# Ledger of designs, part 90: designed miniproteins, single chains, continued (2)

Each design is a single chain, and the fold is of that chain. pLDDT is the mean over its residues in the fold that is shown.

## One batch from the design tools (miniprotein)

Design m7124
Fold by ESMFold2-Fast:
Structure m7124 (fold): chain A 76 residues (1-76)
Amino acid sequence: EASERRKRAENIRAEGDALLAQTQAEVDELLKKGDEWAERIGPENGEAFRQGAQDLLAEGNKRAATLYAEADSLEA
């Protein structure tokens, strides 16, 4: 039923939103760590943490996009 599919879509979008929020929190922690290391040791050490943060954000966005696409398919 359309109502059932809409509920499932809402739940999947909520999972995607939660995943993005979790990923952003982890990214923020890595960026903060990178800034601390850049100040103490040098910019190149901070860049490693920033690269890790970018990779983590890209992976999180990809996973969330898959969930949102699934939710959209349920409402189609």
Scores: mean pLDDT 83

Design m7125
Fold by ESMFold2-Fast:
Structure m7125 (fold): chain A 117 residues (1-117)
Amino acid sequence: SVTEVIDKILNYIKEHQDEVKKIIQAAAAKSPELAEMIKTAEDPAKVLTTNFPITSALLGVGAGVLSEEIARNLLRSLMKGKSPLLIAKELKEFQKKFPELGPLINGLLDAGDLPYD
């Protein structure tokens, strides 16, 4: 179910919080656009208006700027009545735009038991 996929990905981020935060911060230091996206994730209302709302919520938790509970509620709202494959689709489009986060995005896909292709 979409709820199980969301919980698996968020639990992965929580389990690897320090490493995930360092990866995100290192990538944001090299990309002003990524840094702005992470800063936008501090405001839950602005996450919904981004080009990558699912990924912004997940990376916001990873960067420690968005609470796990708020992100879970946002993701549940965004995914209401939708296939969990839409999470994989957005994560893969994000990975194409920000390849420096490619390994992290692959880790999130694996945690959610989501396909790469």
Scores: mean pLDDT 86

Design m7126
Fold by ESMFold2-Fast:
Structure m7126 (fold): chain A 74 residues (1-74)
Amino acid sequence: SKKIEELEEEIKRLEEEIREQEAAGTPDARLYNRLGEAETQLALEYLRAGEIDKAKEYYDRSVKAYRKALAVDR
């Protein structure tokens, strides 16, 4: 699916940007929120494709991203 490929590329880019910010100091909570949003969308697309295990994986990853956003914002 083109949408799955686009979301995977977006997630890879966001993960790279987060790694760069972590190396430079305090990461932006907004990047973790964007990562969580993209991972949630990818989980939904995998559900539509019948890829249940991948959907669960990306949903779990989105929860972790949102938790990191909350930890950084405090």
Scores: mean pLDDT 86

Design m7127
Fold by ESMFold2-Fast:
Structure m7127 (fold): chain A 59 residues (1-59)
Amino acid sequence: EEEKKKRIDYLNFQKDVLQEAMEKARELLEKDPERGERAIASVQAGLDRVDAEIEKVKE
């Protein structure tokens, strides 16, 4: 149980970091559309991966 909780806490921390990175990527999109679009895609892929890991741990 503690192992699952620790993993979920770590994944939630990673998700928070990625959400902050997403906001920075959106700011970059306004200043440099091509670079910002690539940054958003990269961060979104990270978020999708973390969300999938959280779901696996919760099951």
Scores: mean pLDDT 82

Design m7128
Fold by ESMFold2-Fast:
Structure m7128 (fold): chain A 67 residues (1-67)
Amino acid sequence: SAEERAIAELQRRFGLSEEQARELIEWALSQRTRRPTKEEIDALAEKLGLSPEQLTKAAVLAVILTT
């Protein structure tokens, strides 16, 4: 599935676990209809072990791979 492919790519490119990749995909899709705050971006990046810049790149990739 597109979701399984997105999980695998996020694990491979950003070193995320399967659960972290799923959380990122869910978050990224929820942000398509709103603008995230700096605090939300920073908090999720810290949780996933990414920089805010890496989180932004990973979120864009997640949307591309799931659409």
Scores: mean pLDDT 84

Design m7129
Fold by ESMFold2-Fast:
Structure m7129 (fold): chain A 88 residues (1-88)
Amino acid sequence: SMMTKSADHAIAIVQEAITELEQLLSVADKMSTVEQQMVISGAQDGIASVDQLIAQLEAQNAPQSVIDQARALRTRLQTILDQLRQRL
């Protein structure tokens, strides 16, 4: 359906952002304090955006598999954010 295609596209964008954040985490020890704060703020905004996506998917009765994928990505983003806060 059109809704499923849109959700798959949103999930793909989040997956790409997670990959970029994981790369940043690998060089976190080389970041300045300002760079550390910017990355943490970006990750926090990312989590808020995914939470909004999950709420919209649930409101639209999207397939459970798509909702579960979004929740898994949200959990991964939270883990990255926690690791950034601990290692930066």
Scores: mean pLDDT 80

Design m7130
Fold by ESMFold2-Fast:
Structure m7130 (fold): chain A 94 residues (1-94)
Amino acid sequence: MELSDEEILEQFERGVAQFEELLRAETDPATRAALRALLVHETRRMLSSIKNLETVKKLLELTEKRLAEETDPEVRAALADVAAVIRERLEELE
């Protein structure tokens, strides 16, 4: 399935925004941990299909921007995990 770079970026932004809202609304620590793990898993799955280095770089920039603006420590931790997975993918493509 070929998605445009723009569609990939839009889907990623939408997905991350949904997970951020779910994490902020959730009060159960076990459910928050499961949501964080799910976000990381889905990010890794998505990245495995992306071969364009510039698209992966843009995903990292978007994640780092969100991380810089976020104040919730659980959401920040989830975004940091996402950024780490994106950096791993960049190393594979270099």
Scores: mean pLDDT 80

Design m7131
Fold by ESMFold2-Fast:
Structure m7131 (fold): chain A 86 residues (1-86)
Amino acid sequence: MLRDLSEEEREGLLEAIRLAKEAVDSEDKERARELAERAAAALPDPEAAEALLEAVLKAIESEDKSKAAALVVGGVLAAMAILMEA
């Protein structure tokens, strides 16, 4: 069953969301990739980090900003679910 996130996990997730948004909003694809990797690094769980990184990298490659935003939201929800199951 899902558990509540700790304060540290919640803070890490909020930082990951902020960096993921900056990655998608970046005009420089190399900078966007660096921001995506930093967003994943903000998460303490490697499985949650990998799920978010995959989603943000797919979002960066998308030319559609609406589709990119949906992919980031999906990645964040997947990462949150993994953290809450841990």
Scores: mean pLDDT 78

Design m7132
Fold by ESMFold2-Fast:
Structure m7132 (fold): chain A 109 residues (1-109)
Amino acid sequence: NPEEEEKKFQEELQKKAEEINKEIEKQLEELKKKYNLTPQQIGLFELLLRRKYGSPLVREYLERNGDEEALKSMEESEPPLIEGLLEIIKNDPSLTPEAKEELIKIITS
């Protein structure tokens, strides 16, 4: 039954999104304490974490729906966005080299 399978898929995606949100919040709290991150730095890194953990779910949804154009658009637009945000971290004079290395590694691993 395609309608029941779609409903179940939507429910599973929602559950995964909630689990991702909890994991992101936990990681942000740990990094804030470890590196004494400012609210601006936390907000920037939250955007990167949401892309890292959220984008696979968006791709799964688009692949299931056969939306090749949306997948291609996402694949073309997301890397330069992530790279631009990572450059802000690399060039932040208030972050230690150790903080920069760990934050970049989390996103790029």
Scores: mean pLDDT 84

Design m7133
Fold by ESMFold2-Fast:
Formats: sequence, C-alpha cells, structure tokens
Structure m7133 (fold): chain A 88 residues (1-88)
Amino acid sequence: KISKEELEKEIKRAMRRLVLSVTVLLSKGVSKEKARKFIRELEEGIEKNEDSPDFKKKVIELVRELGKKYGIPEETIEELVKMLEKIL
C-alpha cells in the first residue's frame, strides 16, 4: 500500500500533467483569468480531498462544479474528466 508521502508525490506529478493538459484545452476560448481561478480552486480541492476514500470521484465532481462556476465549455470539462480518470 502506498505511503502518504509517496501518494503526495504522485498527486504532484498528476497535477503537473493536469496543468499542461488544461493549458492546451483552455486555448479553446477560455480566458486566462478564469483558467487561473479554475486551476487554483482545483488544486485546493485536490489537497483537501487527498485522504478521501472517494478521492477520484470527489475530484471529478469538483472539476464539473468549477467548470460551471467559471463558464468553461462542457466539452472542455469532459476532456479534463477523461484525462483525470486516466491519471487518478
């Protein structure tokens, strides 16, 4: 079973991949300001839920909620969800 420290390293690696992928997807017409706020709240939500038994589900729900909050296109949010399902 993975230790908490090892899990934190894996999460940081996944976050770096997420940031790169999000930058590409957000080029599809989302403003930089909304993108920055979305990424920041997503990072905070990931840290908050890292010890949750439903971590993957909580992160995916958060992505959808933040997507609606910041007016990110649904197709872009679903692409982000697919990426997170592969990483998490």
Scores: mean pLDDT 71

Design m7134
Fold by ESMFold2-Fast:
Structure m7134 (fold): chain A 87 residues (1-87)
Amino acid sequence: MSAEEQIAALRARAAGLKERIRELGEAAGRPELAEEAVRLVDEAAALAIEAIRRGSASPEELARMRELERRVIELVRELLEAKERKE
């Protein structure tokens, strides 16, 4: 897979994930948490795209991407819990 193909695939996956997060935010009645998670997904995607273009990622960039992933997982968990409470 070329860098261009990797970037295209990453952008498509990020777009799909953001759409699902926004749908979850609406269902949970917490669109503000969904938009925070979407913002973090965009930041992580931007870092990953830059790393792909360079052919390398620094330890600091990898640590930041892991922290962003952890925060997205945490926010999605909060959205799922909020959806369960709304039922």
Scores: mean pLDDT 86

Design m7135
Fold by ESMFold2-Fast:
Structure m7135 (fold): chain A 89 residues (1-89)
Amino acid sequence: AAPPVTVTAQKVGDNVVITSSVQVAAGETRIAVSFQTAKGITNQEFDAKPGETVTYTLTEPVSDAKQVTSTVIGADTGESTTATVNLTP
């Protein structure tokens, strides 16, 4: 099965744009998406419908971003998944 979350990271000038894309599972009406970086944790909750793709984007200075972990938690199921991206030059 395809992973329920995909995390990508791209350098854009002096910044890194990190994107977490989640396909909402059957039975979920709300999901929480977080990013863990060297700078700390940011999170956002989304109301969602099953089968929708939810995207959460974080922009950080290149100096602050080496590895980013995204965690997604379904509010209805309590299930979580995690994906990590490494920012190598």
Scores: mean pLDDT 73

Design m7136
Fold by ESMFold2-Fast:
Parts: C-alpha cells; sequence; structure tokens
Structure m7136 (fold): chain A 92 residues (1-92)
C-alpha cells in the first residue's frame, strides 16, 4: 500500500538522519560540513527515487529530512554543489 511505502521510506530517512546528524554537528570546518551535507543529499535522493512514491510524498519527505537535520534547502543545495565540485576536482 501507499502507507506501507511511506513508512519504509520514512524509516530509511530516519536511519540516514541518525547517521549524518552527528557527522554534521562534529564537522571541523565549513567545507567538511558542506561535503557531509552533499553526501546526505545524494543518499536521500537515492532513497526517495527508489521508493516508488508519488512526487507529492517525495517532496514531503524531503522537507521532513531538512527539518530533522536542522538545515535549510539553500544549505542542502550548496552542500550538493560542493560535493559535485569536489568529485570533479578528484577526476582532473
Amino acid sequence: SLEERIARARKELDELVDKYKPLIENAKSRNEKLYILGKFYKDLLRILSTSGLPREEIDRLFDEAMKKLGVTREEFEKGYLFLKIEELSKKA
């Protein structure tokens, strides 16, 4: 059912938050924090894209993840961009 799929995705999201929240809180520099946020964003997108959920429920879970981490959408997007720049730099 849709409710069972939402419950599974939320459980995976909560496990992801529990893993990354202490890493973000213990980050020693802004760059380290952005890199960790980027990894979280990438992992979250994987969970949501493979969940089989409709877009409306994906959007709600994405907003829930940001709220649980205590970060803004702008910070999340900056973290993801930073991760992509770092990945490109390592391949050059």
Scores: mean pLDDT 83

Design m7137
Fold by ESMFold2-Fast:
Structure m7137 (fold): chain A 86 residues (1-86)
Amino acid sequence: SNLLKIIKELIEEAEELGDKKTVEHLREAIEKIEAGDYVGAAEHLDEAAKSAEELYKETGDERYRKIALEAGILAGLLLMKHRILS
């Protein structure tokens, strides 16, 4: 539940910034988590992180970097949990 809440907060931040690509990947990550596909969720979180990092490099706006770092950390945590519980 807390994981979904954090991703939804990242979606709100990305929507405020107009970053549609990052929003799409974050929404796909939620769908994958709800389906029990944690590997697929991590892949979409990594794609969200890359998308936000690209906009950080283009704009210099630290808010994109924050989204990129948080999405990347969540992807790593999901993959770690999947490997430990498998």
Scores: mean pLDDT 86

Design m7138
Fold by ESMFold2-Fast:
Structure m7138 (fold): chain A 76 residues (1-76)
Amino acid sequence: MELSIAITAVYIQAVALDVEGHRELAELARKVAKAISKIKDPEKGIEYAREVLTAASQRNVEKLEEILKKAEEDAK
Protein backbone atom coordinates (compact mmCIF):
# COMPACT_ATOMS: atom_id res chain seq x y z
CA MET A 1 0.00 0.00 0.00
CA GLU A 2 1.34 3.42 -1.00
CA LEU A 3 1.20 6.17 1.65
CA SER A 4 -1.21 8.28 -0.47
CA ILE A 5 -3.63 5.32 -0.75
CA ALA A 6 -3.39 4.69 3.02
CA ILE A 7 -4.17 8.37 3.78
CA THR A 8 -7.12 8.28 1.33
CA ALA A 9 -8.50 5.16 3.07
CA VAL A 10 -8.43 6.99 6.44
CA TYR A 11 -10.30 10.00 4.97
CA ILE A 12 -12.93 7.66 3.43
CA GLN A 13 -13.40 5.98 6.84
CA ALA A 14 -13.76 9.43 8.47
CA VAL A 15 -16.57 10.31 6.02
CA ALA A 16 -18.34 7.01 6.84
CA LEU A 17 -18.00 7.71 10.59
CA ASP A 18 -19.44 11.23 10.15
CA VAL A 19 -22.42 9.90 8.15
CA GLU A 20 -23.12 7.34 10.92
CA GLY A 21 -23.05 10.10 13.59
CA HIS A 22 -19.61 9.27 15.05
CA ARG A 23 -18.40 12.88 14.72
CA GLU A 24 -15.62 12.75 17.35
CA LEU A 25 -14.17 9.54 15.83
CA ALA A 26 -14.35 11.10 12.35
CA GLU A 27 -12.51 14.24 13.53
CA LEU A 28 -9.78 12.15 15.22
CA ALA A 29 -9.35 10.04 12.06
CA ARG A 30 -8.96 13.22 9.95
CA LYS A 31 -6.35 14.60 12.40
CA VAL A 32 -4.34 11.35 12.17
CA ALA A 33 -4.53 11.41 8.34
CA LYS A 34 -3.13 14.98 8.40
CA ALA A 35 -0.30 13.96 10.78
CA ILE A 36 0.53 10.88 8.65
CA SER A 37 0.89 13.11 5.54
CA LYS A 38 3.82 14.87 7.31
CA ILE A 39 5.70 11.70 8.39
CA LYS A 40 9.06 11.27 6.61
CA ASP A 41 8.98 7.44 6.87
CA PRO A 42 6.16 6.18 4.59
CA GLU A 43 6.21 2.70 6.20
CA LYS A 44 5.41 4.26 9.61
CA GLY A 45 2.67 6.35 8.00
CA ILE A 46 1.10 3.25 6.42
CA GLU A 47 1.25 1.39 9.77
CA TYR A 48 -0.50 4.28 11.56
CA ALA A 49 -3.19 4.30 8.83
CA ARG A 50 -3.80 0.57 9.38
CA GLU A 51 -4.07 1.11 13.16
CA VAL A 52 -6.56 3.98 12.60
CA LEU A 53 -8.76 1.83 10.34
CA THR A 54 -8.80 -0.95 12.98
CA ALA A 55 -9.50 1.42 15.91
CA ALA A 56 -12.23 3.25 13.93
CA SER A 57 -13.95 -0.05 13.05
CA GLN A 58 -13.98 -0.82 16.81
CA ARG A 59 -15.22 2.74 17.69
CA ASN A 60 -12.20 3.03 20.01
CA VAL A 61 -11.72 6.75 20.78
CA GLU A 62 -8.90 6.12 23.31
CA LYS A 63 -6.85 4.13 20.78
CA LEU A 64 -7.36 6.81 18.08
CA GLU A 65 -6.10 9.49 20.51
CA GLU A 66 -3.04 7.30 21.28
CA ILE A 67 -2.32 6.83 17.55
CA LEU A 68 -2.70 10.60 16.94
CA LYS A 69 -0.10 11.46 19.62
CA LYS A 70 2.42 8.97 18.18
CA ALA A 71 1.83 10.11 14.58
CA GLU A 72 2.26 13.79 15.54
CA GLU A 73 5.58 12.97 17.27
CA ASP A 74 6.84 11.18 14.10
CA ALA A 75 5.67 14.12 11.90
CA LYS A 76 8.58 16.36 12.97
Scores: mean pLDDT 82

Design m7139
Fold by ESMFold2-Fast:
Structure m7139 (fold): chain A 87 residues (1-87)
Amino acid sequence: MEEEQLKELEELLEEQKRLAKAGEELLKQGYTSMESEEMKEKVAEILGVSVEELEEFEKRARELSENLSEKVRELIEKKEEEILKKL
């Protein structure tokens, strides 16, 4: 029953795509390049969150990105193995 897994993955992919596109670019350009706490405060203000939430958001976005990449890889590998088995 791959339909349930596919739907879950598609939902995660869409949610991460939106979060990654908007958040990753902002966090990478703002957070990764940050040299002072003043810049952290500025980025947090733009996002409408606290500095602590910004840090948590960056960690969450990274975790989500890694989890999604792993899930996609696993799904591709599983499908590839199924095709190879039918060969």
Scores: mean pLDDT 61

Design m7140
Fold by ESMFold2-Fast:
Structure m7140 (fold): chain A 89 residues (1-89)
Amino acid sequence: AVEAEVAAILAEYKAWAEEWNARLEKEGSLTEEEKEELIRKTAEFLARYFEVQGRPELAELVRRLEEAELAGDEAEAERIAEEIRALAE
């Protein structure tokens, strides 16, 4: 059952990521609203992925990263991102 949920999340994420990458390449820049959407959507996919994988601690860190990024706290966002990277490895 977990495999099916993981596959669905990854498929949704890949389709969404391809769309946003193509948009970035064509438009050259993002609006503030589009940047917020990127932050929120990326956090949603990553949090769901980690939750389904039995890693709720990583899902919580992803949500904190989203909060820091939306608040413009670059230093905290960078610290949390490094913590996620270290724990996910």
Scores: mean pLDDT 80

Design m7141
Fold by ESMFold2-Fast:
Structure m7141 (fold): chain A 67 residues (1-67)
Amino acid sequence: LSEKSRELIRRIAEALGISEEDVLNRIKQALKGSEVVKQAAIRDLAEASGLSEEDVRFLIEDVEKEL
């Protein structure tokens, strides 16, 4: 993962009160779903963490490349 993606994971983990590993697992589960499920996960994570959908999308795409 890029340095930016690692920082985004840390920020989401802090905002949600979960571990960085839990954030990664949630992203991996979303990636197993349809495109609609992935888009919903992007919106939900952005809203819950206060991050932009663009930043969350960047993170999900970066995680997908590591699979």
Scores: mean pLDDT 82

Design m7142
Fold by ESMFold2-Fast:
Structure m7142 (fold): chain A 103 residues (1-103)
Amino acid sequence: MAPSPEQLRALVTEFAGGVATLVVEALAASTDPARREAYLRALELVAEMEARALALIAQGASAEEVLAVVEEGAERVKTLLDAATQERLDALLAAFREALAAA
């Protein structure tokens, strides 16, 4: 069965919140101004991705369309992160895909 709009909204919010937490932790640990600026831009991209995904859910978009927006947003965020934080983001994205398939 396809996930409900409420389930899609919960999954998107959990994923975006998880990624934001990773980026905030990396930002707090960094003293490099260029790295800190990249992490701040990553947070803006996470917020943009979440807003776009939630807007699509409100419009009745499919789980496949929501997944595509989340995957595109996650790849953009990943380009601004260090390797360790990228691996943690990839783990969150895998968990999102599994939860979406199970719903």
Scores: mean pLDDT 88

Design m7143
Fold by ESMFold2-Fast:
Structure m7143 (fold): chain A 73 residues (1-73)
Amino acid sequence: SAAEKALEYLKKAVELFLQAQATPDPAKAAELLAKAREYANKALSYLSTIKDEKKKEEVAKEVEAYAEELKAK
């Protein structure tokens, strides 16, 4: 589904964003941020096809939980 694709791409974007923050090399960090933005844009494309706001909220909450789990590691 669109929600599943959006969640998949958002999780990848979050992983890349956190990797960029942990990377001391500014050139490497910039590459990771560019990839994160690419995945975020793909996710937004799928999110825009979802008309159910409650389903969008579920995706957002799951991404937030995933990001917090990754930060705790």
Scores: mean pLDDT 82

Design m7144
Fold by ESMFold2-Fast:
Structure m7144 (fold): chain A 78 residues (1-78)
Amino acid sequence: MSEEEIEELAEKVYEKLKEENPELAKKIRKEHIYGIIRIVGVERLDRVDDAVIASLARLLKLPKEHVRTILEILKEEV
């Protein structure tokens, strides 16, 4: 994916997050979603295990549960 495509996908996920979980959306920036997409890649979303979630949580300074919620929405938008 191009960087422009990643930014567009991050925007879509963030908008959906605001609709589905507005409280969580206030605690997250679009940059967090962008970072997850860049690190994981769209093709590997179904291969994300607890170790990858833990790594993302540490890197982005987010709780694992928040990372998991973002990944679930991301899988729906791809």
Scores: mean pLDDT 79

Design m7145
Fold by ESMFold2-Fast:
Structure m7145 (fold): chain A 111 residues (1-111)
Amino acid sequence: MAAPKLKVEPLAPVVRAALGETAPVPVRVTNTGSQDVNDVVVTARNEAGEEVARAEVGTIKAGASGLATLEVTPTEVGRHTLTVTATGTGADGSKAESEPVEVVVEVEAPA
């Protein structure tokens, strides 16, 4: 298919974090399409659909991958599910978007 296509793969599908401390959530973004994708941005949303983290990747060439680290600062203890998506613009101006993937953040009290 000639359309730009992005795939997000969490490098750690479960991340452990301390309450109020920034935790890295590393992800790999692969361009599975036949054209370069520019201005690739990865966003993480909480269960309420609010954006809690964003990382800029830049250009991913056709068939190549980029790495991004989302920085999440947990506000509540417990197990939280984040929805991660990647978006960008194909070389032809078309919009590229990944399917959403889930990452679990297990938040412990800082004491």
Scores: mean pLDDT 82

Design m7146
Fold by ESMFold2-Fast:
Structure m7146 (fold): chain A 96 residues (1-96)
Amino acid sequence: SPLAAFEERVEELIARLEAARDASRAELDALFKEVFAEVARWVEEIVTDEAVRSEIYRLLEEAGGAMATASVDEAVDLAIETLRRIAAIVRDYFAS
């Protein structure tokens, strides 16, 4: 199902973020951009409700702003928390 594939990919992205904690700040910032862009693309493909899409895009933008001024560990934790929040929103959308 689209939901199951999305949830599996989110868990893979979370594992990749955890593995990258010892990477340079520049490498982590590049990874954050790639991960958030991939999630936004998936949401655009599987979520047709404009209000739900807008909520998810807002969370990604807010997280990106907060991560820019955070420490490495705080930025990774924020990225992971944001991915988990988005997965919950997408799950609720498919349950509706």
Scores: mean pLDDT 88

Design m7147
Fold by ESMFold2-Fast:
Structure m7147 (fold): chain A 112 residues (1-112)
Amino acid sequence: SAALEEIFELAREARRELLALGLTPAQAYEFVARALHETRMMLLTDPKYTQEQKDKVFQITDKVMQLLLDEGIRELGKRPASVALSAEQRALARPVYQRFYKEVYEIIEKAL
């Protein structure tokens, strides 16, 4: 779907920006995957959405997460490991997270 393709491309763009900020490939994948999980949880817990809309949110975000995992395995040659970011790395990456969250939220909301 158009929404799935747009979110996947946003995730790839966010990853490129995180790499430019000095994060490792493993840290960049962990960050994007975590940001997408957190965005999904915010949408799934929002009382304004119906259960049917929440099911659609889950389906879209789950498919994007599967595509990101597949790309991560191809790039790293192995399943990406969970890697902690320092407080300084989290602060540096915060604008990338805020933009990614906002854009993903808007794309999903328009698809509902």
Scores: mean pLDDT 81

Design m7148
Fold by ESMFold2-Fast:
Structure m7148 (fold): chain A 71 residues (1-71)
Amino acid sequence: SIDDLYKQFQELVQDVSMEMSRLPDPQKRLQVAKEVSKEKKEAQDAYKKGDKKKLQQAISRVKKILDDIRS
């Protein structure tokens, strides 16, 4: 359901927040915060409109952000 997708998105954002707090580079933290803020707005808009495809795209982009932090 779209509720399950939005919950998945929120859990990924929490994971990014935890990983971001461990980054030693303040410039990298700021960049990640800006990217996540953009995806939060996209996901919230998609959720309000019932747009599962856009919400899945936001999930994919946040997963990429998380992977990039971990690399």
Scores: mean pLDDT 85

Design m7149
Fold by ESMFold2-Fast:
Structure m7149 (fold): chain A 92 residues (1-92)
Amino acid sequence: SMAEKEFEELVKRLEELVRRFRELIEEYRNTSDPAKKAELRKEIEKIVQELSEIVQRLTVLREKLSGEEAEKRFQEAAKMVLSVQEELKKLA
C-alpha cells in the first residue's frame, strides 16, 4: 500500500537524520570556534525539528498499518528521536 511505502521511506529518512545528528554533535563537541559552534547548533536544531515531524507522520501511518513489525519499528524510531532530543538539551 501507499502507507507502507511512505512508512518505510520515512523510517529510512529518520535513520539518515539520526546518523547526521551524531556526526554534527561530535563536530560541535570538538570545535572551539564559537562561530562554527553556532552554525553547527543551528543545523542540529533543524535536524531535530525534521525528526519530530517524521515521528508525527509515522504515528498517523502506524494507525493505518496492521501487524507487530510496524509497531516495533515505530517504537524504535520514536525512542531514537527521544534520545536525540535529550542529547540536544545537554548541549547548553
Scores: mean pLDDT 86

Design m7150
Fold by ESMFold2-Fast:
Structure m7150 (fold): chain A 74 residues (1-74)
Amino acid sequence: LPIRPMSKEEFDELLEAILAGDVEKAKELFKKTTDPRQLTAAALIGIAAGKTETVKEVLSKENLEELEERQRKE
């Protein structure tokens, strides 16, 4: 149950993947270093860039809800 924010470098990689529409790469990145706040920020940036479908697939409700549940315990 590791809850840890990803580094700026890792967050940039996630944003690059989302902006490129690379769903597989983005999923791999957020699974490695899972943080609901940073995932939400990346999702908002992706949506603003017109990558809403990519964001929906990467920021799956199941994954996001699980992270939120873990963060509530923090």
Scores: mean pLDDT 67

Design m7151
Fold by ESMFold2-Fast:
Structure m7151 (fold): chain A 59 residues (1-59)
Amino acid sequence: TKKKLEEKSTELIDKLSSIPDPQEALELAKKETEKIAKETGVSVSTVRKKMKEIEDQRA
């Protein structure tokens, strides 16, 4: 399940980076984060924390 969360979070980060409009990216992030949380059985805050960890590793 941890691998699923990491995989889904990475895919979402890549999708968001392809969207030039910050407002559109924000709306997509909210919707997709909720879907990942539901699929992986974790909270939205846990998904956001995992996304931040991945982004920090890439920086």
Scores: mean pLDDT 78

Design m7152
Fold by ESMFold2-Fast:
Structure m7152 (fold): chain A 87 residues (1-87)
Amino acid sequence: MEEADRNVEEWRETLDKLIEEAFKLIEQGNLVEAKKKMSAARSLLRSIREIAEQEYKESGNEYFKRAVDELIREAERELKEAEEKLK
């Protein structure tokens, strides 16, 4: 339980950094590097989703699954905002 909570926090920190870097790169006009950061964030989200699905299948931990689903939703929203700024 504590280990799963730690993983969620680490994932959140990593996603936040990637998304913040993407926004900074967009403001600088470095769209190529911004897209790379966004792609890295999306790849991490896919991995997080797979890990959470496996964890839920084995443990039935609904609290963990809901926390991960919320994390993914928030990150995907921020990535969409970044993508719109790439116009």
Scores: mean pLDDT 80

Design m7153
Fold by ESMFold2-Fast:
Structure m7153 (fold): chain A 77 residues (1-77)
Amino acid sequence: DFDADVAARLAALDAAIATGDELTQRMARVYRRIVALAREMRRAGASEAEQRERLKPLEEELKEIYEEMLKKYGPPP
């Protein structure tokens, strides 16, 4: 469910920003880019394969940030 996914992401983002953690804010910026790009590609009628190819570098960047967070703060509860 798109609305539920967006709500969950925004809630997590809000909680993370409240901590004042620049690493978490950096992750939030990548999430925003992913969401915006995905929505634009869907509106343009891009195929699922094209969407995956274009999102791949952003997903890789997100994985790196996520791993840095895990190393600093441990796994999420």
Scores: mean pLDDT 71

Design m7154
Fold by ESMFold2-Fast:
Structure m7154 (fold): chain A 75 residues (1-75)
Amino acid sequence: MPKEVIELKVEEAEKRLSSKDPNDREYGLILLKELAEKYPEAVEPLLPKIEELLSDKDPNVRELAEEVLKILEEK
């Protein structure tokens, strides 16, 4: 995947993580999960924001945040 496309996907995901809609936050984490499996270095700068989502009011957002963190922690 071209660097520019990875950067655009990371930017889109970051914006979605700050959404008032839990479905948008869930989708942002799904995008980051896919990116973290192939391009973990591109997702690492968002670690503080992902960690904040471990305390999110939506249980699906919390679960997805845990999954992204596990991928980043496992290599």
Scores: mean pLDDT 82

Design m7155
Fold by ESMFold2-Fast:
Structure m7155 (fold): chain A 98 residues (1-98)
Amino acid sequence: AALELYLRALLEELRRLGLVSDEEVAELEALLPALLADPEARAAAREAFRASAEKLRDTNPVAARLAEAVARDDAAAVREVLPAFREELEKRLAELAE
């Protein structure tokens, strides 16, 4: 549940920021059920998020907290962190635009 919640929220944020089209979002969302039904893909994703959380703790604490919540399959923690993650993503993209 946590991984799906994160991926859908990320796609919506990327669409809102104009980084992906509505068509690209629809295509990617159509792939999510198959990816989430694969136990090996799910396990690999959780391991990747755990490793990312450890790597990001000092440089991006918000992304680290979100990655840790996904790795733990904690949907409530993902929902709690998502607003801060959206703000941090917008801020970093604005910095890159300069």
Scores: mean pLDDT 75

Design m7156
Fold by ESMFold2-Fast:
Structure m7156 (fold): chain A 75 residues (1-75)
Amino acid sequence: MSNSLKKLSQAAKKAAKEIPDAKKELLELSKLFDEAAKTGDDDLIYEAMLKLEKIATEHPEAGKKINDLYRELSS
């Protein structure tokens, strides 16, 4: 699942450029997914997914944007 985590990291970085209100949280999420992809650490994957859920709850537009970008990168 390393490839999927890398795509999630890229989606979060792109979303950070378009959504200033969530930029810091999105860049941190991108870093977590990138580290999880690099290490394969299940705890880091879990932390990244929880961070994504929190961002989607606090900034619904950011959550939607990540999902849209991830689908584009996965096509």
Scores: mean pLDDT 82

Design m7157
Fold by ESMFold2-Fast:
Structure m7157 (fold): chain A 92 residues (1-92)
Amino acid sequence: SEVEEIVKTAYEIAEKNNVPLVLSLEQLVKLAKKNPEKVAQIIYDNITAFRGLLKVTGLEEEYEKRLEKFLEELEKKNPELAKEIKELLKKE
């Protein structure tokens, strides 16, 4: 499944860059397969779920650096997905 490969790639890059994740890979794949048109939104929601908590704990600066590196690495493998996630980040 193309959707499964996309989710797996994004998940592996997020883990490599220590971006905190709410859902496991298996849960994300299941959710994305049911909602293939929402893959960018699903990944975005998963990588941003802890942002509020990180802000109150003083870890916001470190988190933003990890998120930036995640997006740079994702853009090399899936530029369209990286663009959609960047657009979601700008709408906050």
Scores: mean pLDDT 84

